Designed miniproteins, single chains, continued (3). Designs and how they scored, part 98

Each design is a single chain, and the fold is of that chain. pLDDT is the mean over its residues in the fold that is shown.

## One batch from the design tools (miniprotein)

Design m11404
Fold by ESMFold2-Fast:
Structure m11404 (fold): chain A 60 residues (1-60)
Amino acid sequence: SEHFAKGVAYAKQGVEAYEAGDYATAAAYFNQASKHFAAAGLPALSAIARKESEEAAAKA
């Protein structure tokens, strides 16, 4: 699905930003991934991405 594909793409960008130490950008990407996973009907993946967003935001 489009939402699943976008969720995966945003999650990948979030990981890349996090590994680069850009926690604010990582938080934004994980937040977008969470929204797309929710729209795809994947609440577990949405919740994981949201937690990653919150953890990245706490480090920013």
Scores: mean pLDDT 90

Design m11405
Fold by ESMFold2-Fast:
Structure m11405 (fold): chain A 86 residues (1-86)
Amino acid sequence: MLDKGIEAMLKVLETGDIDSLSEEEKEAMKLANDYLLERTEPIWKENLDKPAEEVMKKIIEYFSVTDPKAAELLKKIVEAYKKLRE
């Protein structure tokens, strides 16, 4: 399930430790990553000249229409990533 995979990604970003995940969470994260890559490839391809933050906003907007839960979790991923780089 996409939401569970994104939630696992968030947990890794917050803890910095992939070993904090259960095997089921690791599998969900891998499946979510593969799914996101496939579904977002056209958006990335169209926006190769744009900053990653701008592309991520477009991806979140896409999922807000098709999967609102995934969009909310992706927003948290972006915020966690920004916080980690601060």
Scores: mean pLDDT 74

Design m11406
Fold by ESMFold2-Fast:
Structure m11406 (fold): chain A 85 residues (1-85)
Amino acid sequence: MEEARKLFEEAARAAREGDFEKALELLKEGMKKAKEAGDLETAIEGYAKVAEAVIERLLEEGKLSEEEAKEALERLKEQKAKQLA
C-alpha cells in the first residue's frame, strides 16, 4: 500500500508541475497497485489527491475560473465522502 500512496503523491506532484501525461501514467499505476491490493480507500484517496492537484494547476493556468475550481473541489469532497461511507 505504501507503493500505491507514493505513486499517487508523485502523480499529484507531476500535475502541479503541469506534466499531465506523467501525472496520468503515475495515477494509472497507483490505481492498479491499489486495486491489486484490494484497498479501495487508498484508491479513492489517491484519485482525489491527483484530481485536486489537476484542478489547482488548471486554475493557475487560467483554464478554470475560481468559481469552477471551487465547485470541482467541493464535488470531489462529496464524492470521496460518499464512496468511503
Scores: mean pLDDT 80

Design m11407
Fold by ESMFold2-Fast:
Structure m11407 (fold): chain A 66 residues (1-66)
Amino acid sequence: AEAAAQARADALGSRHLPLIKETNEALKLLDEKGLNDLDTIARVSQLVAAGKSAEEAVKEVEEWKK
């Protein structure tokens, strides 16, 4: 039934837009900190995809660097 497909599309739409927004905000934070190398960007994007906020993802990557 289309209802199940619509529910999935709505859930993905709600998650997809916040993920794009969080990824863009994380990239801005990295640029402000001068941390825009490919490795750092890849790690932050992975953390945002895992459900972390832009600020949390950037902080996690900074702590990952010690």
Scores: mean pLDDT 69

Design m11408
Fold by ESMFold2-Fast:
Structure m11408 (fold): chain A 82 residues (1-82)
Amino acid sequence: SMSEKEKKIKELKEKAHELVLESASYSVLAIGHAVLARSSELNPEEKEEAEKSRELLDEYLRKSEELDKKAQELIKKRKELE
């Protein structure tokens, strides 16, 4: 059987992994909206679409950063237990 310390390390690893994957997913979404915002800025008729894509870029970048920070905190806690 695993010790309580080993169980805690496993939980921290699994939660950090989940948060890293979620952070990466938001980063991919942000890249997509960055491309759309850039493309739309070159067409005056697409000004509203450019602004919407810029807002979504900012939102997804913030979510990605928040999730990555949480993952890094769990990674730090895991390393302190090892």
Scores: mean pLDDT 86

Design m11409
Fold by ESMFold2-Fast:
Structure m11409 (fold): chain A 65 residues (1-65)
Amino acid sequence: MVTKESAAGIRLIGLSVENGESSVRIVDGKYVITDKSKDKELRERLIEEAKRISEETGVEIEIVL
């Protein structure tokens, strides 16, 4: 059985691939997404999806620009 944390990680990797200019790291048990696109629309979508995943899994997610 996959843990909530593992499920969140898989979804975040998917988001990283979709955005093309994002990377995902784990720091102190928190998932950190770095977005270098500087595209405002891509950033807003990434933030919305990260919030959704965090709410579904209870895992803490931070977006760094």
Scores: mean pLDDT 66

Design m11410
Fold by ESMFold2-Fast:
Structure m11410 (fold): chain A 80 residues (1-80)
Amino acid sequence: MTKQQLDLMMKGLKAWDKIKKQKGKNASSNLTWDDVKEVEKVAGQDAADALAEMLGDKKSISIGEAVGRLLLAMSDVFPV
């Protein structure tokens, strides 16, 4: 994973967090393809594509799985 891909993933996740806060009690606990479409409108297609890559072939992923994928991406870009 490249630093640019990591930056886009973080941008997408930040936009998704904003969307969840706006929805309040109606916010999904999972990242879905509908959330990816909303992120495209807020943060642009490149950020939405980074979230789509996180979903892969899955219909949705949990917040914990999304954070786990971000941590793996950070480890790939910044190996200790």
Scores: mean pLDDT 74

Design m11411
Fold by ESMFold2-Fast:
Structure m11411 (fold): chain A 79 residues (1-79)
Amino acid sequence: KEEELKKAEEEYKKLLHEAIMLEATGGVYLMGGSAYKLAGDEEKAKEYYEKAEEYFKEGERKKEEGEKKYKEKLEEIKK
C-alpha cells in the first residue's frame, strides 16, 4: 500500500519535473522576446514569444496529464 503510493508519487514527480522544465524554458524565451522587443527587433521578439507559448502549452499539457494519472492512482491505492 505505502510502496504503491511512493511509486505513484515518483511517477508524478517525474512528469511534474518535466512540466516545470518546459515552463522554465518558456520563461527564458519570454524574457528573450521581451529583450528583443526593447531592442526594437519585433521579428525576433515575435519568434521568441511564439516559442514561449509552445513551451507553456506543452508544460500545461504534461502537468494536467500527470495530475490526472496521479489522482487515478491515488483512488486505486486508497481503496
Scores: mean pLDDT 81

Design m11412
Fold by ESMFold2-Fast:
Parts: sequence; C-alpha cells; structure tokens
Structure m11412 (fold): chain A 80 residues (1-80)
Amino acid sequence: AEDDEILRRLARAALELVGEYNSPEATRFATEVLSKVQQLRNDPEARELVREAVERIDQASTADEKREILKELMKKLDSL
C-alpha cells in the first residue's frame, strides 16, 4: 500500500542517519522517531506529517538536512 511505502522510505532515511553519524545518539533518535510514528500510525494527522517529511527528505541534499527534517517531524508528532 502507499502508506507502507511511505513508512519504508522513512525507515530507510532513519537508517541512513544512523549509518552517517554512527553514534548511540543517532541510533536512539532514529528508534524514537520510528516508535513515535508506529504509535500514531492510525492518526490521519500523523500520517500526513510523515508523508510531508518523507517528501522533504527526498528533496534534501545532505544528511544534516534530513536529520533536521526528522527532528521537526518528531516535534510535530509530540504536539499531537
């Protein structure tokens, strides 16, 4: 399904972040993002926020930009 592809793309971005920084902090952050998304998987607002974040990640040129997009996503999800 389309939503499965979006989640797979988000997971891939999180794994790329872990590979790039290769740190316990990066691994923890990636795990927290994926856990939060999983908790809110049935929330329509959360699904839209994830889709928007994935779209922005696809347009990002650097690992730092992708990390900032994921941080913004986490803040928005925490506000739900």
Scores: mean pLDDT 76

Design m11413
Fold by ESMFold2-Fast:
Structure m11413 (fold): chain A 73 residues (1-73)
Amino acid sequence: FLEEIAKDGEAALARMTPEQQEKLRELYEKDPSLVFAPPEEIRKIAEELGITPRQLRIALWGLAAKDTLEAAS
């Protein structure tokens, strides 16, 4: 379950540039609630990063799942 979500997120991040990955990580660290952001907000952030809204959502879910797994370790 969480492991699958983390893998999907890792795959989404792998299709991004290192700069896009860094910016996304910074945004998530500042506001983890982005995982629950409405579609309109996700779309705006995705446009700013130069990625698709779907790719952003999957990457955010993956980061949250990875953090949860690491915290449980």
Scores: mean pLDDT 77

Design m11414
Fold by ESMFold2-Fast:
Structure m11414 (fold): chain A 69 residues (1-69)
Amino acid sequence: AREEIKKLLLEAAELVKKGELEKASKLVRQAYDIARKAGLSDEEIEEIFKEAGIDPEEFTRLGVKVATE
C-alpha cells in the first residue's frame, strides 16, 4: 500500500510539471483511496507525501485535489 501510494504521488508530481492537473488530481485521489482502504492515518499519509518530496499545499494551489473533499 505505502509503495503504491508513493508511486501514484510521484506520477502526479510529474503530471503537474507537464500541466496535466486533471490527471494529477485523479492520481492523488486514487492514492488517498488506497490509503483509506489500508487504514492509514492523516499523519501516515503526510509522511508518504514527505518521502515523495511533495508539498500538499503547492498541489492545492495548482488546482490539484490533495484529499477527497
Scores: mean pLDDT 70

Design m11415
Fold by ESMFold2-Fast:
Structure m11415 (fold): chain A 87 residues (1-87)
Amino acid sequence: METQDLIEAADEGALPENAKKAGELRKKFSKAVDGAYAAETAQNAQLAKEMAKRLREIAEQDREFGDYSTAEEAESYAELMENELKR
């Protein structure tokens, strides 16, 4: 529940029409992060790859809406998962 920055970015900067979309992206982001942690703990490389891809898609969508903080955080998690899979 540490993603308050994502919520505040959506509430402060997002237009009302984009606020709901940002909320959906945040929910997908949280699920992807939880999935990445589970995949890492279980050494499930396939799940980790899926979560990394999901996080990158979320980051790309957030960038289109101008929510760079949310996008950067999602991208950082994706890179961490990809690096764990390489080693």
Scores: mean pLDDT 63

Design m11416
Fold by ESMFold2-Fast:
Structure m11416 (fold): chain A 55 residues (1-55)
Amino acid sequence: MELDDEELARALAELVLSLQPRNEAELDHFLASAGRLFGLSEAQVAAARAIIAAR
């Protein structure tokens, strides 16, 4: 599997955006919940949040 930490963060960002969070609190909740479910590090979750913010 050729996914580095940045690609995993991007995949998480796309997944969370597909859930259509209504506000920043829902966005943070979905990021934390998905991160826990998929065993992602705190750094990977933070990177996903940064990718969403940069859109």
Scores: mean pLDDT 76

Design m11417
Fold by ESMFold2-Fast:
Structure m11417 (fold): chain A 86 residues (1-86)
Amino acid sequence: MKEELKEEAEKELLKALEAGDTSPIEQLIALLKATAERLTDPEVSEKLREMAEEIEEALKAGDYEKAARKAAEAALFAQEYLDKQA
């Protein structure tokens, strides 16, 4: 189930990038950074920041497959963390 959601998110993000629309991934990067700033857990906060930076580097390199994959992984990680806190 979680693997299917990640794979679907990756495909959707990649399709957007291939169409020239970077907005979904840029919004996700901003959300990851904002979430990291709000968390008091330094391990989780640092991991979210590292994920956001890796996605940004992949976008700058034009590696859309890597950017989409890393973005989907980061989104799933953030969602699983929030679900555990509820």
Scores: mean pLDDT 79

Design m11418
Fold by ESMFold2-Fast:
Structure m11418 (fold): chain A 67 residues (1-67)
Amino acid sequence: SDEELAAALEALRNSPSLADRVAAARTLYGLVREDPSLRPRLEALTGHPDSLVAALARHVLAELDAP
């Protein structure tokens, strides 16, 4: 849902907890796997100025593309 996507993006960018940021990345994995039309939004995050956001976005894309 748009609400779940917004919450995951908020947690990924702004959570003070590394565990919560990783959990947000897992939520994004599930959302993109269920709705592949969200993939371009995830790809845009790989260029995010926060290096952790960019790294987690690349990790999720790698997991989506894994055999």
Scores: mean pLDDT 85

Design m11419
Fold by ESMFold2-Fast:
Structure m11419 (fold): chain A 85 residues (1-85)
Amino acid sequence: MEPAPEVLELAREAERRWEAGDLEGALEAALRLAEAALEAGDLRGAATALLFAARLAEEMGKEEEAKRLREEAEELAAKAKEAEA
């Protein structure tokens, strides 16, 4: 599966912001990455992006947001496993 250029750019942006210590910006980029992956039909990629976003939210003390993001990621991961076996 070939990632769309937009997905690749968002993944790079999230990584750069995380490396710079910009957790808020990294979270925003990770959420946009998950959205772009869903639009591309990449459920596994979207789940991975949401797990990364959940980790960032947890590190920022946003426990409710982190829990929501983990639950969304688990649902997408389950759908991806059903589709890919």
Scores: mean pLDDT 79

Design m11420
Fold by ESMFold2-Fast:
Structure m11420 (fold): chain A 67 residues (1-67)
Amino acid sequence: SAIEEALAALGAVPGVGPADVAALRAAAQKHDSERIEQVGLRLALRAPDEARAALGAAVRTLLDQTN
């Protein structure tokens, strides 16, 4: 599943924990793009600068798969 691949990529990003992945999976299953954006923004604010590009790319992929 493209959604599960995007979630696996997100889980590999430093600072993204299992609870964050679970929240994003639930939002993706509900097609709740606003919730995905909210969680993604929260993760980006806590992420180190070097992880931010990878985080942004993974969140964008997840949004593309849920819209």
Scores: mean pLDDT 78

Design m11421
Fold by ESMFold2-Fast:
Structure m11421 (fold): chain A 80 residues (1-80)
Amino acid sequence: GTAAQLTPEQEKFKEELKKELKEFLQTVLKLPEDLAEKVAEQMAKVMAANKEEGLKYLEEFKEAALAHPEELRELILADA
């Protein structure tokens, strides 16, 4: 194809990350479902490309979101 694609293993990991991220974004950052799904998809795709770095970024993101949920929410909304 004309676009870069993830491996089957990365695609499966992406779907797992997307589900977890979407639920987290809605619960902690209180994002609307449609925006949470869009953000979760983009983050999961990036994280799934490198599993070790992706898991580290996921943990750091969750820590940042719990510490500064309003600031992180505003940053996401500004980029949307």
Scores: mean pLDDT 76

Design m11422
Fold by ESMFold2-Fast:
Structure m11422 (fold): chain A 79 residues (1-79)
Amino acid sequence: MLSKEEALAKMEEQIELLRKLAEDPSLSEEQREEFRRLAEQLDQAIEYAKTQSEEEQAKIAEHVEELVKKAIERAEKEK
C-alpha cells in the first residue's frame, strides 16, 4: 500500500511529467495545450487529496496515474 507521502509524491511526479510534455517542441500545439490543461486540473486534484484520508489519497493517486497514461497514449496515437 502507498503511504500518504508516497501517494502525494506520485501525483506530483505525474503532474510534472504532464508539464514537461506541455513544453515538448516535438508535439503539436493542440497536444501541448491538452497536457497543460490536464496538468492544471490534476493540480487542483492534489490540493483536494491533501484534505482526504490516506485511503482516499491512494485512490486519487491511482486515478491520476490512469488519466495521465490515457492522455499520453492518445497523444502518441494522434502524433
Scores: mean pLDDT 77

Design m11423
Fold by ESMFold2-Fast:
Structure m11423 (fold): chain A 59 residues (1-59)
Amino acid sequence: SLAALEARARQMSGSDDSLLDLVRKMYESGLTPEEIKAILELLGASSAQAEEVLRKVGL
């Protein structure tokens, strides 16, 4: 459900190591930083939050 995805995105915004690991796995699977950013935004993250997560992963 959309509400569950939004709730998960809010939890992930709180410096969740699982989110950073997930982003690394997405990149290793062949997704570009732009595609990962789009997925994070779809999950309810703002553009700035998505960019911050990518920065923490080194993308």
Scores: mean pLDDT 72

Design m11424
Fold by ESMFold2-Fast:
Structure m11424 (fold): chain A 103 residues (1-103)
Amino acid sequence: SALRKQVADLLRTVILIAKNIESRAKAKGDDDIAKLARQAIELAEQGLAAIDDPAKARAILRQLKKVFEEIEARAKAKGDSQIASAARVAISTVNRGIELLDS
């Protein structure tokens, strides 16, 4: 369905953002942010696997939002505006996915 394709494309975008955050965090020695980014990748991959189960996909997206909010908070505390900005884009993307599944 068009809805499934849109949510899947949003999840793939979230995986790309999380991989970029993980790479930057590892390069800086921010192991806490790197671990959260890896968790976000794993959750987004679970969301792709659950794309035909709207309730499960929705629950995963809400958990993804919380992980990216934690990444943003930690990045801001460390003065890393690039990771904080990337996390905000991921939060917006996840919110769009939740809105699509709530319809």
Scores: mean pLDDT 90

Design m11425
Fold by ESMFold2-Fast:
Structure m11425 (fold): chain A 98 residues (1-98)
Amino acid sequence: MDPEKLLEYAERTAESVERAVPELAEAGREAVERGDERKAASVYSALGILLAAAELAKELAEKSGDEEKGKEVKEKAERAAEELRRAMEEIKKAMEAK
């Protein structure tokens, strides 16, 4: 209910997601390359959880009512969400291409 805390949590969430994306995307590519279907599925699930977190960060930023900082957090979260969707699509296509 504190708008300043909502914005702070949104910023921290967006930053955490952005930091996790490169490592998980790489882990997914390695799992696919090795034919490790269990690891590929686990990474895909983790990317999905981060995507949900990015969407939550956008919602919290909107609820904060801070138009300047809220917009910045939403743009950061949307960029991370797009990278997550790309990584998930690459893993899905690689698993289906067999």
Scores: mean pLDDT 82

Design m11426
Fold by ESMFold2-Fast:
Structure m11426 (fold): chain A 70 residues (1-70)
Amino acid sequence: GTRYTVRLRAYDEEGNLIAEEERTFDSVEEAMAWIREFLEKHKDKAARIEGELLRDGEVIARVVATKEQL
């Protein structure tokens, strides 16, 4: 079936990578929920979060959140 892979990276104010995770899901709803969970988990320490949502290996969305949006 269709698979959704999320790759996310969180950086601090100095540009240091503080978290990096990749996870695969069977639904876009689960993938989007996990993206929101990752943003919430890192909002207090991250200055920037970036990543990609892939459908069967193809990028279908990009995640970009800066300190002003966290």
Scores: mean pLDDT 85

Design m11427
Fold by ESMFold2-Fast:
Parts: sequence; structure tokens; C-alpha cells
Structure m11427 (fold): chain A 80 residues (1-80)
Amino acid sequence: GREIGLEMGKKALEAGKKGDLEKAVEYLNEGGESGELEAQLAAGVGMMAIGVYRTVGESDGEAGKKGGEAAIKMAEGAPE
């Protein structure tokens, strides 16, 4: 679960760096659909971060980057 969450979060962060919010959301959704609890929690936190940053008027790229970063941090805190 943790490794899947980290990989997903890193892919979402990379998509955000390219300004591709749709692709960042797609990678987070793949983690949420993985069936692994730690990946699902990382995906949920990443999606929440995207929602918050979009609400405060951040760009698609910045929202995607923040979503990926939040997912990575959540996955890093998960048990192995």
C-alpha cells in the first residue's frame, strides 16, 4: 500500500509540474481504486489538497503539485 501511494503521489506531482491537473487527478484516482488502504488514504488527502487549492484560486499546475505532495506525505507516514 505505501509503495503504491508513493508512486501514485509522485506521478500526480509530475503531472502538476507539467500543468496537467486532469492527469494528476487521474493518477490519484488510480491509487484510490488500488484496494490498498495506504494508497486510498494518500489519494484522499491528495484530492482534498487539490480541492482546497482550487478553492483559493491556485492554478491547475499548483493545485496538482500540492495534491501530489500531500499524497506523498501521507504515504510516507504509512506503515510498511
Scores: mean pLDDT 80

Design m11428
Fold by ESMFold2-Fast:
Structure m11428 (fold): chain A 81 residues (1-81)
Amino acid sequence: MSEEVLNEEVLAAMAMIEAAVHVQIAKKALEKGDLESAIKELEKAIEVLRRAIESLKNPEVIAELEERLKEVEELLEKVKA
């Protein structure tokens, strides 16, 4: 049980780091007025988080990723508006 939970926490952490990198690139694109690149990078962050959620079984770990996914989706909607 502890090793399985640790493995899911590691996978979730890796997905959150990868998504955070895409969000960081998107924010830099927004600072330059490059909305197209910002949208593409935010969409990549969303795909990373969704894939991770689909691979996980622990509801607590899934909930953490879903909260992060919601934040990125809200940012994408704001950028598109």
Scores: mean pLDDT 84

Design m11429
Fold by ESMFold2-Fast:
Structure m11429 (fold): chain A 85 residues (1-85)
Amino acid sequence: SPELQEIINQIINEIIRLQIHLNQGDVDSALEYADKFHQLMLQFQTVASESQVQKLLDMARDLRNQSPPKVAAKLDQYIQDLQAQ
């Protein structure tokens, strides 16, 4: 639906912001964008298909693999929480 596409775009935008701040070495801002990503994904899971959720989680895993330890640990916690739902 158009509403689902809008929230997908919002989540992707938070992932892009996270990547930009990681590339700049701004760990504190990266952690804030990781928190925003988690909150949006919790809402998205209630209305989205499993395949749509997995696609966005795969993007988060790719970012996790490129992240410094503090950000990677936070993303691991959020990915695990979202998969447990």
Scores: mean pLDDT 85

Design m11430
Fold by ESMFold2-Fast:
Structure m11430 (fold): chain A 57 residues (1-57)
Amino acid sequence: SHDEEAAERILRGAEEAAARGDLAALQMGLKEAQTLKDPEARERVVAHLRELIARLS
């Protein structure tokens, strides 16, 4: 589905941003993740982004 593809894209971008320490890119990814229509995908991706942000902060 479009939401599954969007979730995978956001998660991939987040892992790449985390690898380079790009907090601004992670924060942008978090905003995008919050627009996902599927609540389960949104919760999973948002939780992962928040964990990555906390780890870098």
Scores: mean pLDDT 85

Design m11431
Fold by ESMFold2-Fast:
Structure m11431 (fold): chain A 89 residues (1-89)
Amino acid sequence: MGLYYGIRKGQENLDQAKKLIDEAKKSKDEKERQQLLKQAGDKLLDASPYLSFDARSRATAEYGLDAGLQAGEQKRKEVTDLANKLKSE
């Protein structure tokens, strides 16, 4: 129950982040653009644990547990780095 709910919420947060980035690109107001990008970064951070879990599960199925752990950690780092970049703009 909790895992399925978490994956669904992760996907919703990812979709919201993408929408906020698109709205920021359309905004002519610098302050509004910065606020939208910050919100997108926050939503992406909220999605990070679920995206990491998905990457881990797929890699574990193909290459075993150690490869799964590395894939999950790598995905978490990629998402966190991107979110921090968006929030710093």
Scores: mean pLDDT 77

Design m11432
Fold by ESMFold2-Fast:
Structure m11432 (fold): chain A 100 residues (1-100)
Amino acid sequence: KTRYVITVTVYAETLEKAEKARERLEELAERLKEEGIIENYAIFEPEPDGSRPGFYVTRFVLTADSEENAEEAKKRVEELLKELKEEGVVSDYRIEVGKF
């Protein structure tokens, strides 16, 4: 069965903000997994971004078993990241959906 990978990259000004974003994303991923929207996820610890000095980057990967579920997961993640950006926790983000 074709898998879909949702790759999320989140930028924050401080380690504290990056860790807060990570916690909120992990909570969402657990809900999406319980709802059967995603199969699995991996969230990486925040690290200094070599291409954007002064920012911390958090990488987050989710896997879905259908295109419909991948798009739903992307939508739910984007809604959370927009909220976190409005709160000043997240400075920028990127979401990519790939076929595996």
Scores: mean pLDDT 82

Design m11433
Fold by ESMFold2-Fast:
Structure m11433 (fold): chain A 93 residues (1-93)
Amino acid sequence: MIELGEVTLRQDGPLVVSTVEAKNLSKDGPVTFTWTFQSSSGAPVTRTEKRLMKGGETVTATFQAEVNDDTSVTWTAKSPEGTASASGQLRAL
C-alpha cells in the first residue's frame, strides 16, 4: 500500500511543475505512478512511470507539463495491494 502526501503545484514559465511524496507502507514491490494534468480547455496530459520501491521507502516524484490555464493534477500510485491517489490545483491569474 502506497501513501501519497500533499500534491504541490507551481508555475515555471510555460510549465506547470507538480511534486508529491510517496511512501511504501508495504513490502518491497513495483509501483506504477500515473500523472494526469487536466487544463480547463485542453485534453488531459497523462504520463506513467514504473518504480521498484522498498518497504518503508519514501520517494519524491516530480512531473511537469506545458499548460497555460487553470490546471488540476491527479497522481495515482498503483501497487499489487491497491491504488492511492492525490490531487492538487493551480489557479491561473
Scores: mean pLDDT 77

Design m11434
Fold by ESMFold2-Fast:
Structure m11434 (fold): chain A 61 residues (1-61)
Amino acid sequence: GKVVVVDARGKPANAGRGLRLAVELGAKVLVIVGELSEEEAAQIKLLAAEHGIEAIVVLRP
């Protein structure tokens, strides 16, 4: 399946944009590179799961 990788370092809002792109492309995996709070990470993972997408957060400052 397609994979979408998003650089969210310094811009956590890019995580949401990456999810939208992953949905539009029919991706199965979304990789978010950046520092997200536990709440932000939980929210994006929940929203991704609703669309059948696995969201993976790679912590980078």
Scores: mean pLDDT 79

Design m11435
Fold by ESMFold2-Fast:
Parts: structure tokens; sequence; C-alpha cells
Structure m11435 (fold): chain A 85 residues (1-85)
């Protein structure tokens, strides 16, 4: 089972899980919504980037957003990759 750090927000955990569960088409859409380089997905798949590093980067990005912007992103991501909370 994939274990994420305990100090991450639920939002960062959900977004990280969505990125890991996404197929190639979904990954492109998620990269546009989150303003993430596809390099992140490829790096995690190859093992060059840890899942923890990706999750922390997502948390840092979320911390720059308003609550309204966070909710909009989470809703859009959930519509593309339905991950259980």
Amino acid sequence: ALVLPEDLSEDARLLTRALLEANEEQQLKLSEILDLSLFWYDGVRSGEISVETLARYIEEKLNTLSEEEREEILKKVQEIVPVER
C-alpha cells in the first residue's frame, strides 16, 4: 500500500492519489488543472522522484491558493479521476 506523510493535508493526499491513479489522458488534464509538468508523473513512475516529494510539492502549491480556488481544483480533479476520500 502507498503511504503518504501524516503531516500532509487531506487535499494534498487526494490530489497525489488522483495523479498516481490517472491514465495518460487523465494525467494530461490533471497537469493542466494543477499547472504541473508531466515530468512529475514520469519521474514518480521511473522512481527518480519520490511520491513524498510530489505530495509535498502539491501541498506547497495548494498553500498559494484561496479556499475557493482549492475547492474548484479538487472538484475538477474528482470529475477526471474519482478517488474515494
Scores: mean pLDDT 76

Design m11436
Fold by ESMFold2-Fast:
Structure m11436 (fold): chain A 68 residues (1-68)
Amino acid sequence: SKEEMKEKILKKVEEYIKERITDPEQQADFLKVVKLVIDYAIEKGYSEEEILKIAERVLDQLYAYYQS
């Protein structure tokens, strides 16, 4: 189901964030942004693998921005 796919994606994305960001507030902020992207991609019918790649790309861009 879409709900099961979303839960699986969110778990992997949370792990990706925690590996790169140690601050809990920043982790929460990044997760909020990427959840919006995940919801949009699920609605558009992207696969789990495609959504994960999109989410990682968005997180990488956010991380780069905050390091600037």
Scores: mean pLDDT 83

Design m11437
Fold by ESMFold2-Fast:
Structure m11437 (fold): chain A 100 residues (1-100)
Amino acid sequence: MLEEAEKLIEEAKKKAEEGNYEEAIKLYEEAIKIYGKLYVENPSDENLLKLLEAVVNLAKVYEKQGNLEEAEKLYKEAVNLGSAVFGEDHPFVLEVKKEL
């Protein structure tokens, strides 16, 4: 499951770099589903960070595609959940806040 999600992330990054945003979005959404299940089964900071990093990467693809509303929504979701679990001053949270 984790290895499958990691492979999907690598493929999604490649598709985004190629400008194939539609395919990148599908691959990120599938990876997010897997990381979401992993976090529910084992709610650790590491598993949540993997999930939120995938959400942020999906937001960046929507931003490149010009879907700024969807990108902002995903960034806000990542900041809200990351802040609640890791704290507002966590490096991940501070970095994502720059996108808002």
Scores: mean pLDDT 87

Design m11438
Fold by ESMFold2-Fast:
Structure m11438 (fold): chain A 89 residues (1-89)
Amino acid sequence: MREEAVERTKREVREALIREYAELEGISLEEARERIETDQAPSAQAARDALEEAIEEAAREMAGDASLEEVLKRIEEILRKKIAEEAAK
């Protein structure tokens, strides 16, 4: 049961983040999704990698215990931390 909750949370979070990403980029949801999935550029892959790692971490900690919004906030915190750490290099 927990594993299914984690997987579902991961999926819901990915969808919500793609929506936010599309808004920030000023493109459609479909375009954002396609670009992220089909764009094999190192920057796009690195961003997706960091995002997926943050999603997995947050989902494992919070699946079933928190709302989607709370999980999204957690992911944003993890992502900001990773970006700051990379920038510090």
Scores: mean pLDDT 70

Design m11439
Fold by ESMFold2-Fast:
Structure m11439 (fold): chain A 72 residues (1-72)
Amino acid sequence: MDVKEEFEKAVKELKDAIKDPETLREALNRFMEAYDKLEEADPEYARKLVEKNKDTIQKAVEKILELEREKA
């Protein structure tokens, strides 16, 4: 599987998962795994794609932090 295609799919899954908290943690883990693979293959392109999707990544992280805060 193309690492760039895998990363773009993971970003789409992460964006969809923001609407469903139950899948959000799993989607974020999948995204991180895809990012690591892409960074090994093409670090410049990985950095560019992260910047392009910065808002989506930030929203996902904020939502997870909110969910962890509610458990405390």
Scores: mean pLDDT 77

